# Designs tried in a protein design run: designed miniproteins, single chains, continued (3). Part 107

Each design is a single chain, and the fold is of that chain. pLDDT is the mean over its residues in the fold that is shown.

## One batch from the design tools (miniprotein)

Design m11716
Fold by ESMFold2-Fast:
Structure m11716 (fold): chain A 100 residues (1-100)
Amino acid sequence: SLLERVRRELEELLREIESLLPYLSPDAQQRVTELLKEIRRLLEQGTPDAILRAIELLKEVLKILEEEFTATSPDKEGVQLKVELLLRRLERLEAEVRAG
């Protein structure tokens, strides 16, 4: 189903974000880890409202990642572009959930 595909795509994104955790400051790593736990709980609930809430929390995670990596990366423009692409992906998924 559409909702099942959206959930799988969000779960893939969570795995990608988790792979970045070792590169974050300890404080950012803790904040992101707590947000990821709540996101996983919402995805397990699996309702449209829970998935929409998970997307909002993922947008918050992306803001933290952008702040951390733009501060530490020599390629600030590349970080900004990657975050923009992920935000567009989340906005597409949000639109699909709201339309279904």
Scores: mean pLDDT 85

Design m11717
Fold by ESMFold2-Fast:
Structure m11717 (fold): chain A 67 residues (1-67)
Amino acid sequence: MAELRERARKAVREVGEKRGLDEEQIEKAIERVEAMVAALSEADRAALTDEQLKVISTHALDRVLAE
């Protein structure tokens, strides 16, 4: 769990920084991704790839921007 959460935080931060988003938007997206990851089953969590985390991060950032 902790390792996956750190991977998720890193993915959101990398995508957000490349898109020029501010720290508040990045932190909101991190909270969304962490909540989604926490809701996954152990099997789904173990199967989650870095590429999937980037896709999830992009969607979370898009949701934050749409607010």
Scores: mean pLDDT 77

Design m11718
Fold by ESMFold2-Fast:
Structure m11718 (fold): chain A 80 residues (1-80)
Amino acid sequence: MAREAAEEAVKEALKNPPTDEEAVEALKKALELSEKDPELADEVGNAVGEAVGELGKGLSEEERQKIGQVAAAKALEKLL
């Protein structure tokens, strides 16, 4: 499920915060994967945003964005 995959991916990214390079590569991968199933990509994006908002309290905006990018790519890869 999109929510479960997103939450797990966010938790993993919180344990090992991604670098700027990792976040950029993850964003590219998420965009490529979203072309295969745009509806699933929207569901994953919403679930990642919600999970980052709840689990990422106290993080900077930049840190939350990087975590969100990596989590979205991992969740999409797992679900596709």
Scores: mean pLDDT 82

Design m11719
Fold by ESMFold2-Fast:
Parts: structure tokens; C-alpha cells; sequence
Structure m11719 (fold): chain A 82 residues (1-82)
């Protein structure tokens, strides 16, 4: 069970997810957030552009690759507590 930081919790709430959840629930919330805000690269949907976004500030990353589960897991862990 993970508890999101206040900044991440606000983003999860935008897509209807609670501030606490399993890794899988938080991962799904993040992917739903990316889709809702059109942050997926239209030329390459495996890449999300987080430049100048609240999620980019939470993760400290301007781009993420979907399918790089280890990097995304590290970003989620840095933005949450257990």
C-alpha cells in the first residue's frame, strides 16, 4: 500500500483515484492521467512528454517511456510513502 504525496494525490484525484493504493492502482491512475491530458507523444505513443506539467514536476522527469516499469516504479516510490 502506497500513500501519494499531496501533489501526486491531486493528480490521482483528477482521474478518480484515491491518494492511497497498490502499485498497480497508482500505475493505472498515472496512465489514465497521461491519456486524459494528451501527454502521450502522438508520433510515438510509447513515450509521454511531461515537460512543464505537474506530473513532470512530481517525477522530476521531462519524458518517460511507457513499458520502462522499473523507472516508473522508482518515480512512484519517490513520490509516495508505504
Amino acid sequence: MYTASPELAALLAEVGYPATGTFGEIFRAITDYLAKHGLLDPENPAIADLSDTPLGRVFGKDRIRLGDVEELAARVEAATTR
Scores: mean pLDDT 76

Design m11720
Fold by ESMFold2-Fast:
Structure m11720 (fold): chain A 74 residues (1-74)
Amino acid sequence: ARAAEAARILEEAAEKSKDPITQVGLRMLALRAPEMTLEQLADSLELLAKNSKDPESQKVITEAAERLRALAAA
């Protein structure tokens, strides 16, 4: 169930981003969610945000990482 929730969070973030590279990165992480821990997914999002040049995409990615960390803590 948590992998499915994580994938949904990542898919929502991809829909909100206008940057094509960010959209592809988020969708690829959503597909890999069953193979990764929530902490690994959040860490990957933090790296993606640091490499993004679009402030709107950085905000969307950061919000998704926070949601994944909250899900991991529950």
Scores: mean pLDDT 80

Design m11721
Fold by ESMFold2-Fast:
Structure m11721 (fold): chain A 72 residues (1-72)
Amino acid sequence: SAKAQQIRDEALALYREGVASGDPAKFEQSLALYDELIKQGAYEEALEFLEEVGAPEEKIEEVKKKLEEQKK
């Protein structure tokens, strides 16, 4: 949804700010928005976030599996 895409984009912006500034509060805010995507079942947007931030392959595969199960 448009709302889920907005949350993803905000999470990515906060993550990138955290990387640039070294401010741990930015990473915490980014992760809170990622958790919101998971709670909403916005697995497509959550997966895009994980891929963009270079998350571990195991985490990417877990969310990808949830996305595939949701489409059934």
Scores: mean pLDDT 83

Design m11722
Fold by ESMFold2-Fast:
Structure m11722 (fold): chain A 79 residues (1-79)
Amino acid sequence: ADLDREIDEALGLMMIGVIRSDPRVSPELQRAAEEAIRALTRAGDLEGMTELLRGIDTAVDNGDHQRAIELAREAKERV
């Protein structure tokens, strides 16, 4: 249980680092995504985190940054 939590936290921090290093991602999207990733990893919802990251990547690839922000906020509210 504790080891699984440490792994989840490490994965969350790595994903936050990836988002921070992407120049396409606005500061508002970075904040929303970081908050959602932290909430999901803290809840142990790795499936929800994977779904959120895929959704953000797709929305950003389509230039729909507003949709990416909405997905992050929705994911955070769901946990």
Scores: mean pLDDT 79

Design m11723
Fold by ESMFold2-Fast:
Structure m11723 (fold): chain A 93 residues (1-93)
Amino acid sequence: SVTVTMADTEVDKSAKELTISATNTGSQSAEVTITLTPKDDPLKVVAAKSVLMNGGQTVTVTFPRTPEWSDELIATAYADGEQVGNPATITIK
């Protein structure tokens, strides 16, 4: 199984990038896509990155900040087009 855990995080508004720590707590390896969407517009993908994650592996994924990013983003992990694990809230302060 593939299950990705990400923690809610806060980032300073002057930061040039967002870094997300993601852990595959499942036993199977998969290519995981992490998407960022505004909390108030979940259909608008503002950034996405894909990474291969082995079972038990923790990876850090860094997204360059763009002016389109809202003050709250939702990070969601997908494998094979299906959501894997709970989304994380990213707050920009």
Scores: mean pLDDT 83

Design m11724
Fold by ESMFold2-Fast:
Structure m11724 (fold): chain A 93 residues (1-93)
Amino acid sequence: GEMVEEAEELARRAEEYAEEAERTGDKEAALKAAELALRAAQLALKSKSEEAIEYARRAVEAARRAAEVSGDLEAEILVGLAEIQIGVAELIM
């Protein structure tokens, strides 16, 4: 549905910013990837959709790599929060 389509778009954008951060070391790009991953995780939790959870996992995996490469603490925290939300979404489905 609409929430799954939004999760897919958020995952795609998170992957793009993550790739930029990995290539350049840009902390702002890593932070953007983390913010988008958190939004995807929140949609996954609300939608109770396996597809939305899959997109959120992709976003979080990309954002995690970017945060580790950039060394941005805020990005690492946001990725951690997104991982927790995905875990909750999986548990309640």
Scores: mean pLDDT 87

Design m11725
Fold by ESMFold2-Fast:
Structure m11725 (fold): chain A 68 residues (1-68)
Amino acid sequence: MEAAIEEAVARALELLATLPVGESAHFGVRLPEEAAEALVRRLEEAGVRVLEKRVIGDLVALLLQDAR
């Protein structure tokens, strides 16, 4: 599980790095619902703002912003 969360964090950071500063992006990853909170925590620790979080079945859907 930890490896899947770290992979998702890395992908989110890569996505945000392609955007202008202050832009937000929708990000989706297939993780169990229990992993959604851990993913949000890891993203926030990495300097990402999580503006919205939705869990749709096995999909964790987030709205992310670079927190520079």
Scores: mean pLDDT 79

Design m11726
Fold by ESMFold2-Fast:
Structure m11726 (fold): chain A 107 residues (1-107)
Amino acid sequence: SREERERFLELAESIIAQVEGIITWLKRNFSDDKEVQKIREELEELTKRLKEAVEAEDFEEAKETVERLLELMEKLLEYFKKNERVPEEAINSVEELVEQLRELIEL
């Protein structure tokens, strides 16, 4: 429906902004961590792909990209929970983003 498409676009735009914030934070705080930088590079590629899919109104491609973002964010969350250097606020931000990605997939 039109309402479902509008909700999808609004939530996708919010998710994109939040992922870009995480990317910036990872660049500043984990520049020495090759595994984290690899995750960050994959996040940048998927974020660009999601932006292009949203702009093109390619909902099939957007949903596939969101599923890949969810898998990658869950991997990042597991890494953060095992790393004592990661502040609780950052863990909470990633957990909230994972929940938002799950909600977007269900639309």
Scores: mean pLDDT 85

Design m11727
Fold by ESMFold2-Fast:
Structure m11727 (fold): chain A 80 residues (1-80)
Amino acid sequence: SPSDTLAKVVIEAARKSGSKKAEEAAKKGVKEGKLSKGIYDALKAMPNEEEKKKFIEALGEGAKKAGASDSGVESTVKSA
């Protein structure tokens, strides 16, 4: 499903950030809540701006490849 595809995109973006805690937070957030919770929890688990930047860039690229709206992803990141 589109929701499952986007869940994998969020988890992969967190993995690419280099933060193991962010990857685990993304997995739990996506499973237990909305996609936005996975994004929020991953960002909250990242200790520095470089990791957050890598996550946001990977998330945007993954969303484009999955055919998702960049606007939806961007809005969720800004609300976190």
Scores: mean pLDDT 72

Design m11728
Fold by ESMFold2-Fast:
Structure m11728 (fold): chain A 92 residues (1-92)
Amino acid sequence: SAARALAEAERLNQEVLEESRDDPVKALLVLEAQASLAPNLSMPLEEAIARLKENLKKAGVELPEVAEEERERLLAEYEEVIRRIKELVEEA
């Protein structure tokens, strides 16, 4: 069920993007954190990350250096989504 796990991961990824659409930098940070936790799902996450980075660059937005505390806060905010992605990786 690797295909099923990838489809569910993509759905969860889109959910994160929808929640963070008003803050694409926040979305990028969450996606990068998810990719680090679920390297087996890296392909769809890498594509989403690359697209967000390209869009931010085209918009002239500098990627800020985010403090570790802010990164931890973002991870906690998306804890359930990250947990579910990790479970899907372990099931695949």
Scores: mean pLDDT 58

Design m11729
Fold by ESMFold2-Fast:
Structure m11729 (fold): chain A 81 residues (1-81)
Amino acid sequence: SKEELELDKELANTPDEEKRKELFEKMVHRGVLEVAAAVIRTVRDRLERRGIDLSEEIDALIERLAKLLGVDPEEIRELMA
């Protein structure tokens, strides 16, 4: 709601700005990882249902995304499990 958006803006202007920035960055980072893992898993599952094995290509994509996001590729793999 508009009220929730205004509360988020008010929180963004509190004396705890540094703590809020750190929390926001952690939440965005985790959200991006979870979305990336969900998308890769969905595509993999669709291909597997059609009898298409692209395991090597999916692994290469995970490695590339991990490098771009600055995370361990195993973190993405664990989220896909």
Scores: mean pLDDT 74

Design m11730
Fold by ESMFold2-Fast:
Structure m11730 (fold): chain A 52 residues (1-52)
Amino acid sequence: DAVADYLRSLGYSDDQIKDAINFAMGFVKGFKMDPTDSKMISWAMMYIDGSK
């Protein structure tokens, strides 16, 4: 998974990655948006920044 691999390369834990991706999937499901890697990374980073 390109999104998970990218986040892992930044030094985030597997638990942080799972929570961040689940947060990003909320946007995909709620708004029926295209889950592009760049959008998923952006939403995942929003979650991670809020949890620091």
Scores: mean pLDDT 75

Design m11731
Fold by ESMFold2-Fast:
Order: structure tokens, then sequence, then C-alpha cells
Structure m11731 (fold): chain A 63 residues (1-63)
């Protein structure tokens, strides 16, 4: 279980959150593009859309 701080930056998380708010059904590919990540890199870090959105929500709600 890697505890690396190499997760999404606050700016990347905000960009992905904005995309989800505009298009709640946006795919992982579209969310990766919004955050400036490749789909492969995003899937390596977050194997499911739920895990990605959970991390995004935690980062933004902690502010």
Amino acid sequence: MPQSSGKLSDAEAAAIAAKVLEDPSASMRELAEAGGWSQAALYRRYPSKGELLGDVAEKLNAA
C-alpha cells in the first residue's frame, strides 16, 4: 500500500472536480485529460473511477 504523496495536486483535483460537476458521467479518460494526466497513469494510481473521485472529494473537502 503506497503512501506516496505523488497523488493529484490541488489544482489537478479541482480541474477533475469541475469536469465531474459539468459532466457527472464523464469517463476516466475525460477526467484524466481534465487533470492533465494520461489515462494509463491515472488508472495505475486509481484503478476505479470511485477511488479517483473519492480522493478528489477528500482533497477539496479538507480545504
Scores: mean pLDDT 74

Design m11732
Fold by ESMFold2-Fast:
Structure m11732 (fold): chain A 101 residues (1-101)
Amino acid sequence: AITLTMSGGGTYAAGSTLTLTAQASGDVRAGDVLLFERQRPGEPPVPVGAAVLDAAGRATVTLSDLTVADTATYFAALVPPGGDPDAPAARGAGVEVTVVA
């Protein structure tokens, strides 16, 4: 089984920087890709970044110059090499991000 956990949720000021960190454990290997996605209610998920898992099973994405439009739930999804990003092998619980003016 694959477990994905994410950190980086919370309240952020407009113009600040958000770092999303995902930790993968279980049946994962270095070189697997994590796709980071933004999900708003009533909208499909949209990709915001991708990072390759390191030897410790971690991947990070940094979003700079935040606006109130970046307020959403953010997810990490694991896509193995040659896999379909629209059908990830695992998707972790989301973190809620609120951006205030």
Scores: mean pLDDT 80

Design m11733
Fold by ESMFold2-Fast:
Structure m11733 (fold): chain A 73 residues (1-73)
Amino acid sequence: SAAARALAQAVEQLSGTAVDPAAPVAELAELLLRHAPAGGAASALGMVLKYTPGLSPEEREALRRGLEEARAR
């Protein structure tokens, strides 16, 4: 998905960790939260949630949950 590719690229850019872009959005959001600084994770999750067209309900929920967790740190 477009959201998964964007999150995988964000993980790689912010942490240098290569990740599978075919992984579920929820897994990629968790990797971003684990490896990226909280501000970087919040920015990336917010951008993907706001600007990615055609998000499934499951992808939107995973991104919203991840963004909430990043902001609470």
Scores: mean pLDDT 79

Design m11734
Fold by ESMFold2-Fast:
Structure m11734 (fold): chain A 64 residues (1-64)
Amino acid sequence: SEIDELIAEARELIEQIPDPVVKAAALKELEELERMREEGADEEEIKRQLRHFIASLKEYLAQN
């Protein structure tokens, strides 16, 4: 599903984070989004938040 693809992309970007504190914070954010999905949050809202999170991760990595 598109959500699973977005989660996989987020995980791949998080693995590229060199700062262990920032990486841990990003992993926690992803875990919260996955928990929202499991608790029955709206699929389109989860996709929106994942896309925003991915964009933020890409911006952070571009400024490395």
Scores: mean pLDDT 86

Design m11735
Fold by ESMFold2-Fast:
Structure m11735 (fold): chain A 86 residues (1-86)
Amino acid sequence: MVDVQVTFDVDASQDVDRVMRQVQFRLSQIPGVSNVSISVVAQNSQTVTLQVTFTVDASRLAAVTAQVRTQLATVDGVSNVAISVV
């Protein structure tokens, strides 16, 4: 098992709670993803930066990472997506 961290920006004018719920839901639908948690890590008057962490089997890492990028691209207001393995 490996832990994955995803960071991304949301415009502060967006319904951040809705974006957080959509992201958590979308990522929880990916086979092999578990322990999805999302938090606000930085905020200013223009932008809210969110961090998602989840656990995946190392053998599925590449496929899951590709699916995460695809799923986040479907969420309105999400930008500057960065994915790293912890």
Scores: mean pLDDT 81

Design m11736
Fold by ESMFold2-Fast:
Structure m11736 (fold): chain A 61 residues (1-61)
Amino acid sequence: SLKDAAEEVLKTGKLQRVEYKGKLLMVGYNKKTKQFELIDAATGELVDTYSESELDNIPEP
């Protein structure tokens, strides 16, 4: 899940691959903004950002 990918990013400091809402995304954490960044795995484009509290409230697909 997106939350599991985010937890793994915090644990390892490495980008995690996740399928979310039919897209293949990379999840990273930005220490400067204190937000998770969702990146399109094909293009490297920033798709969305979430705080840790926002991730807990996002509906799973």
Scores: mean pLDDT 75

Design m11737
Fold by ESMFold2-Fast:
Structure m11737 (fold): chain A 57 residues (1-57)
Amino acid sequence: SEEDIEALAEDIVEAMLTIYRWTNPDASDAEIQAVEKKLNESGKELKEKLIERHKKK
């Protein structure tokens, strides 16, 4: 389940980055890199919270 959650988080980050580019066609490479970094951090935080919820009861 942890491995599945990690794979899903990676897929979500990819999808969100694609949506961002689609909705912001004038976005600079620097902006895209900043968004990618934030999405990766959000994916990691979500994974950690889901794992903690699984442990807690």
Scores: mean pLDDT 76

Design m11738
Fold by ESMFold2-Fast:
Structure m11738 (fold): chain A 88 residues (1-88)
Amino acid sequence: MEELWNKLGEIMNHAAIHRELTEEERKQIEEIAEFLRKSIDFSEEDLKALEEALKSEVAAPFGIALVVAVHLALQKQEERLKKKKLLE
């Protein structure tokens, strides 16, 4: 997860400077988003936020939506880990 977050941070920083995503960066973001979609149990709201981020062609709104979606996903993963520890 930490590695994924660092990779997103690098892409976001580059996008903020250039205000556009390269084709390579767009593909990397799509791969990360797809991995998160499969690995974390998203609510309908989180999933819609992630889908909206993927559809954006503008770096700034896309980045903000993606950061929010990832943050919410990480928060839910932490909740799941806490519940698992309580049930042992």
Scores: mean pLDDT 59

Design m11739
Fold by ESMFold2-Fast:
Structure m11739 (fold): chain A 73 residues (1-73)
Amino acid sequence: TEALEYLDKAEEALKNEDLELAVEYLRKVAELVPELQPFVDEAEEILKSKSEKQKELLTLVLRQVREHLLHLQ
């Protein structure tokens, strides 16, 4: 699905340490699947926090989004 393609791009951006780009692709996922908007909101708060754990926390958010998308199929 297109949402999974954007999620793959978000995961690749996160792997490349581009946290802003990862969240931008996650916003595209939520545009296609609006029920995932709370995960986008969480990811944006993680970016604002500037925590040393940002990458780890964003990785967990993307994992939860992937599980949710797989259950919708």
Scores: mean pLDDT 84

Design m11740
Fold by ESMFold2-Fast:
Structure m11740 (fold): chain A 80 residues (1-80)
Amino acid sequence: DVEKKLKELEKEIEEIAQQILNSKSLEEVQQLVQEALKKIEELKEWIGSTDYKAPITKEEFLEYLKKLEQKVLDAAEKAK
């Protein structure tokens, strides 16, 4: 379940990042960034409400989410 949610989020974030890179307006970029960050925050809240001890640690999970946040921000920077 955790791994499945993470993979689904990674796919969604990659799709949003591509949309950001192909965006023609700053407003569109801002909307896509907000959507992506909201999805990441929702998964952070879900992990905080669950108790799991394997296969992935909470620390590793949070590191992956931070990398996804950075991917979104990098795409927005390049879209300028």
Scores: mean pLDDT 77

Design m11741
Fold by ESMFold2-Fast:
Structure m11741 (fold): chain A 93 residues (1-93)
Amino acid sequence: SAAEKVRKKSKEVLEKAKKSKNPESSKTLKETSKALEEAAKYLEKGDLKMARGIGKGLYDGAILSEQKGLTEASKELKEASDTVLEAVKEAEK
């Protein structure tokens, strides 16, 4: 399901957070994983507006992370945003 894809991405991001040598990057990725779990819960409830809001927030977080020089965290946030927004599109069908 759409929510299962988002949960899978949450677990993948959390594993990357655990392997990160940069404390700020690790913190950002842990927060990203939590946001993905919340997006999956909203998708399961059919609250596509809240899920889309989280997806957009993840993209904004990617831009801020890039400005801080957290290049890998920025990339993961962009991929997380894309995963949520694609899941919202699938759920709208």
Scores: mean pLDDT 88

Design m11742
Fold by ESMFold2-Fast:
Structure m11742 (fold): chain A 88 residues (1-88)
Amino acid sequence: SEEKKKEEEKRRQEKLKKIGEEAAEVARKAVELAKSGKEYDEGIKLTDEFIKKMKESEESNLGSMYGGAALGLMRMARSATKIAEKSS
């Protein structure tokens, strides 16, 4: 029914918002680890584990449009971590 579709859409939006917030937190931590110059591997591992979790969320039919932003943020964090590793 139309009511069920609206409730399902709202729950999907709330879940994607939480994933986005988690992505931002993981990206922040990965960048901080990279900046410290000590724990590059930990930063890479952190982002890789979240990328896996994000792919599982997409497989759960959460929609690529909303998940794309979170995944992009994780890729940026991972790239920053790898760049820091290569520059040291």
Scores: mean pLDDT 68

Design m11743
Fold by ESMFold2-Fast:
Structure m11743 (fold): chain A 86 residues (1-86)
Amino acid sequence: SEEELRKIVVEYFQSLDEEKKKEFEEEFTKIFSIEDEEEREKKIEELAKKIAKEIMEKYNIPEEKFEELVKVVKEALELSGESFRE
């Protein structure tokens, strides 16, 4: 279910070490500094797909869940972006 995927996404972000957290903070800062809304959305989508692939490999999530997982990750990134915006 989407709720189960959301729990996995939250657990993934909570499990990140300090180095990966810094990488995410740098990526968030770069993406949310983009003035062009369409370019910013494209970068959020690309990051969401990258994270979704890592989650799928780590948690053995089947390929048919990829699109649903990308949507869940993208929603999480957009919520986080509201907190990390300058």
Scores: mean pLDDT 76

Design m11744
Fold by ESMFold2-Fast:
Structure m11744 (fold): chain A 87 residues (1-87)
Amino acid sequence: KQKEEVAKKYEKEALEAYERGDYRTAITNFLKAAIAYLELGDFEKAESFIERIRKVAEDAEKRGDLQTARQARAAIVSLEKLLEIKK
């Protein structure tokens, strides 16, 4: 129960950061949420955060923030590897 609450907290913080245009904070919190959901066995929810981080990468690139876009792509690679191991 508490672990699920922590996952939801990270998801909320990530969404709020993304809406503010704080892409770096959004990536970090989407990553934390995805890992928390993976630990709960919710693979569908974890995969949904990969798509959210991908959108952050696209938005960062449009803004010319290549460093944040690279951070987002690195996060996606890490989550994809974790999903393969946990399945």
Scores: mean pLDDT 83

Design m11745
Fold by ESMFold2-Fast:
Structure m11745 (fold): chain A 75 residues (1-75)
Amino acid sequence: EKKKEIAKKLIKKFKEELDAIEAENLPEDERRRRITEIMVKFNEEAISKLDFDTVIKLQQKMIKLVMEMNKKIAE
């Protein structure tokens, strides 16, 4: 239960950082780099605080958010 709360807070922060990257209108290469950096950062935090199963579910949710952002910015 507590671990699921931590996962929810992490995904919320990840989405906030992802939305901030989207708002910066960065070039594709720089946007990709920034997204990779936050994915690594949040995965490291998740691995340190959560069990393996919860980490995998969080990773899947983060990937889905990135896909939704990419769909939204695709012309």
Scores: mean pLDDT 80

Design m11746
Fold by ESMFold2-Fast:
Structure m11746 (fold): chain A 82 residues (1-82)
Amino acid sequence: SMEGAKKAVEYLEKAIEYLKKGDLVEAGEYLGLAAVALSDVDDKEAAKEAKEYLEKAGEYLSNGDVEKAIEYIEKAKEAVKK
């Protein structure tokens, strides 16, 4: 739904804000909410692309590369906006 896309973008933006503040717990919660919201996105290819970017962001976070993680979360956000 359009609401799913809007919510996914809002949650991804919140995740980026918390990552920039160094709050990994809150960022992780918002990334989880974004993943759930992506299931309600009508453009299934856009949702799949965004999810693949979020998986990549998760890999960077596990390696401590917050800067690269934010880059991939931004890519996920832009994929959903199309």
Scores: mean pLDDT 84

Design m11747
Fold by ESMFold2-Fast:
Structure m11747 (fold): chain A 85 residues (1-85)
Amino acid sequence: AKATITLRGDPEATRKAAELAEAGALSLVDLGLASGYEVKVEGGEAVVTIYGVGEKGLEALKEFAEGVKETAKELGVEAEVEIEE
């Protein structure tokens, strides 16, 4: 499974949202629910990609994506989520 989260907004707020998302992605890797992640930040846009392992990984990616969307909304950052099984 793969989740791609695109964050758009103020550069400083977007960077903070991306940093929080990266911390969450690292936790999923440490738990064995993800095989890896990638974060790219450029101005007011950030793209977070995370690769889930198996069915439990897919469920974890869905929860992770919802958490990132919620945090982004509180920071005034727009979040688009795409999850591939």
Scores: mean pLDDT 85

Design m11748
Fold by ESMFold2-Fast:
Structure m11748 (fold): chain A 75 residues (1-75)
Amino acid sequence: MSPEEIVEEAIKRLEEDPNDTLAYGELARVVEETDDEKIHKRILDFLEEQVKKDPNNTVARWYLLLVKQIIAEKK
């Protein structure tokens, strides 16, 4: 599967179950494996939206911080 396909499948899973920790893990893995800024932006925008919709979702908040850290370390 392409990185874009993995991201869209993970997002679809998280729209059905916002607590799917494995789907958040797939998003973080894609960020580590690709330097594509459009993919990074798609993942960041999605995670920021998840945190905005439910600020008490600690899993989404943790993965947002992790993804931001991974992107920062690639610069």
Scores: mean pLDDT 84

Design m11749
Fold by ESMFold2-Fast:
Structure m11749 (fold): chain A 74 residues (1-74)
Amino acid sequence: NHEKALELTEQGLKLYSAGKYEEAKEKFTQALELDPDLKAAQLALEAVRYKMAGKYQESEELLLKAIELLVEEK
């Protein structure tokens, strides 16, 4: 369900902002299980992977793009 995937993506972004990267990753993964084509969740998952790898600039760019796409869905 697309709506549930958007909700899970929002939950993941809140966890990301709280520094809970592993929990955020889990939420983005769950969103993609429901809607594999949800670009916002795909980019957000990539952002958390880069953040955990210490690639802060790349993570920031991907996260901002994910948020932009998520806002456009609403």
Scores: mean pLDDT 84

Design m11750
Fold by ESMFold2-Fast:
Structure m11750 (fold): chain A 63 residues (1-63)
Amino acid sequence: MKGLGIAFEDEESWKKAQKLGQEYKAQGYKVLGVKGVGPEGEKRAREGLELGGLEPIVVSVKA
């Protein structure tokens, strides 16, 4: 199963991340949101998905 990790930093980027997550969830992805934009947030999201046995795709969303 494929996984999508979405990194966000504030309420505006979190709202965008939620919308993106719902679109991918409808396509059969497992979605993980992580607070912290940039390499650290993306790394945490990737590691969480890999620990769950998922093929990770990670994106960062800014406001």
Scores: mean pLDDT 72

Design m11751
Fold by ESMFold2-Fast:
Structure m11751 (fold): chain A 79 residues (1-79)
Amino acid sequence: RPAQVHLVLKTKGDAEKAAQLAEEAARSVPGVTRVHAGADGDTVHLFIQAESREAAEKALQAAIDAVKDLIESYTATFS
């Protein structure tokens, strides 16, 4: 089943760098169809669309792993 993820990253200050790295990591995952990242202050919003729930979960994990040293916390919502 196609899946969507909204990932919200609370950064340590470099939101633009976090947005870029998270977006690149998510886009690298097979089965991801769309990725969009935007920064608002110190917060990054990442929107991932994938062909399957599994691909969406892999993209989410890749994005988090790419920015783990740049963030204080994150939340993820699946739809």
Scores: mean pLDDT 85

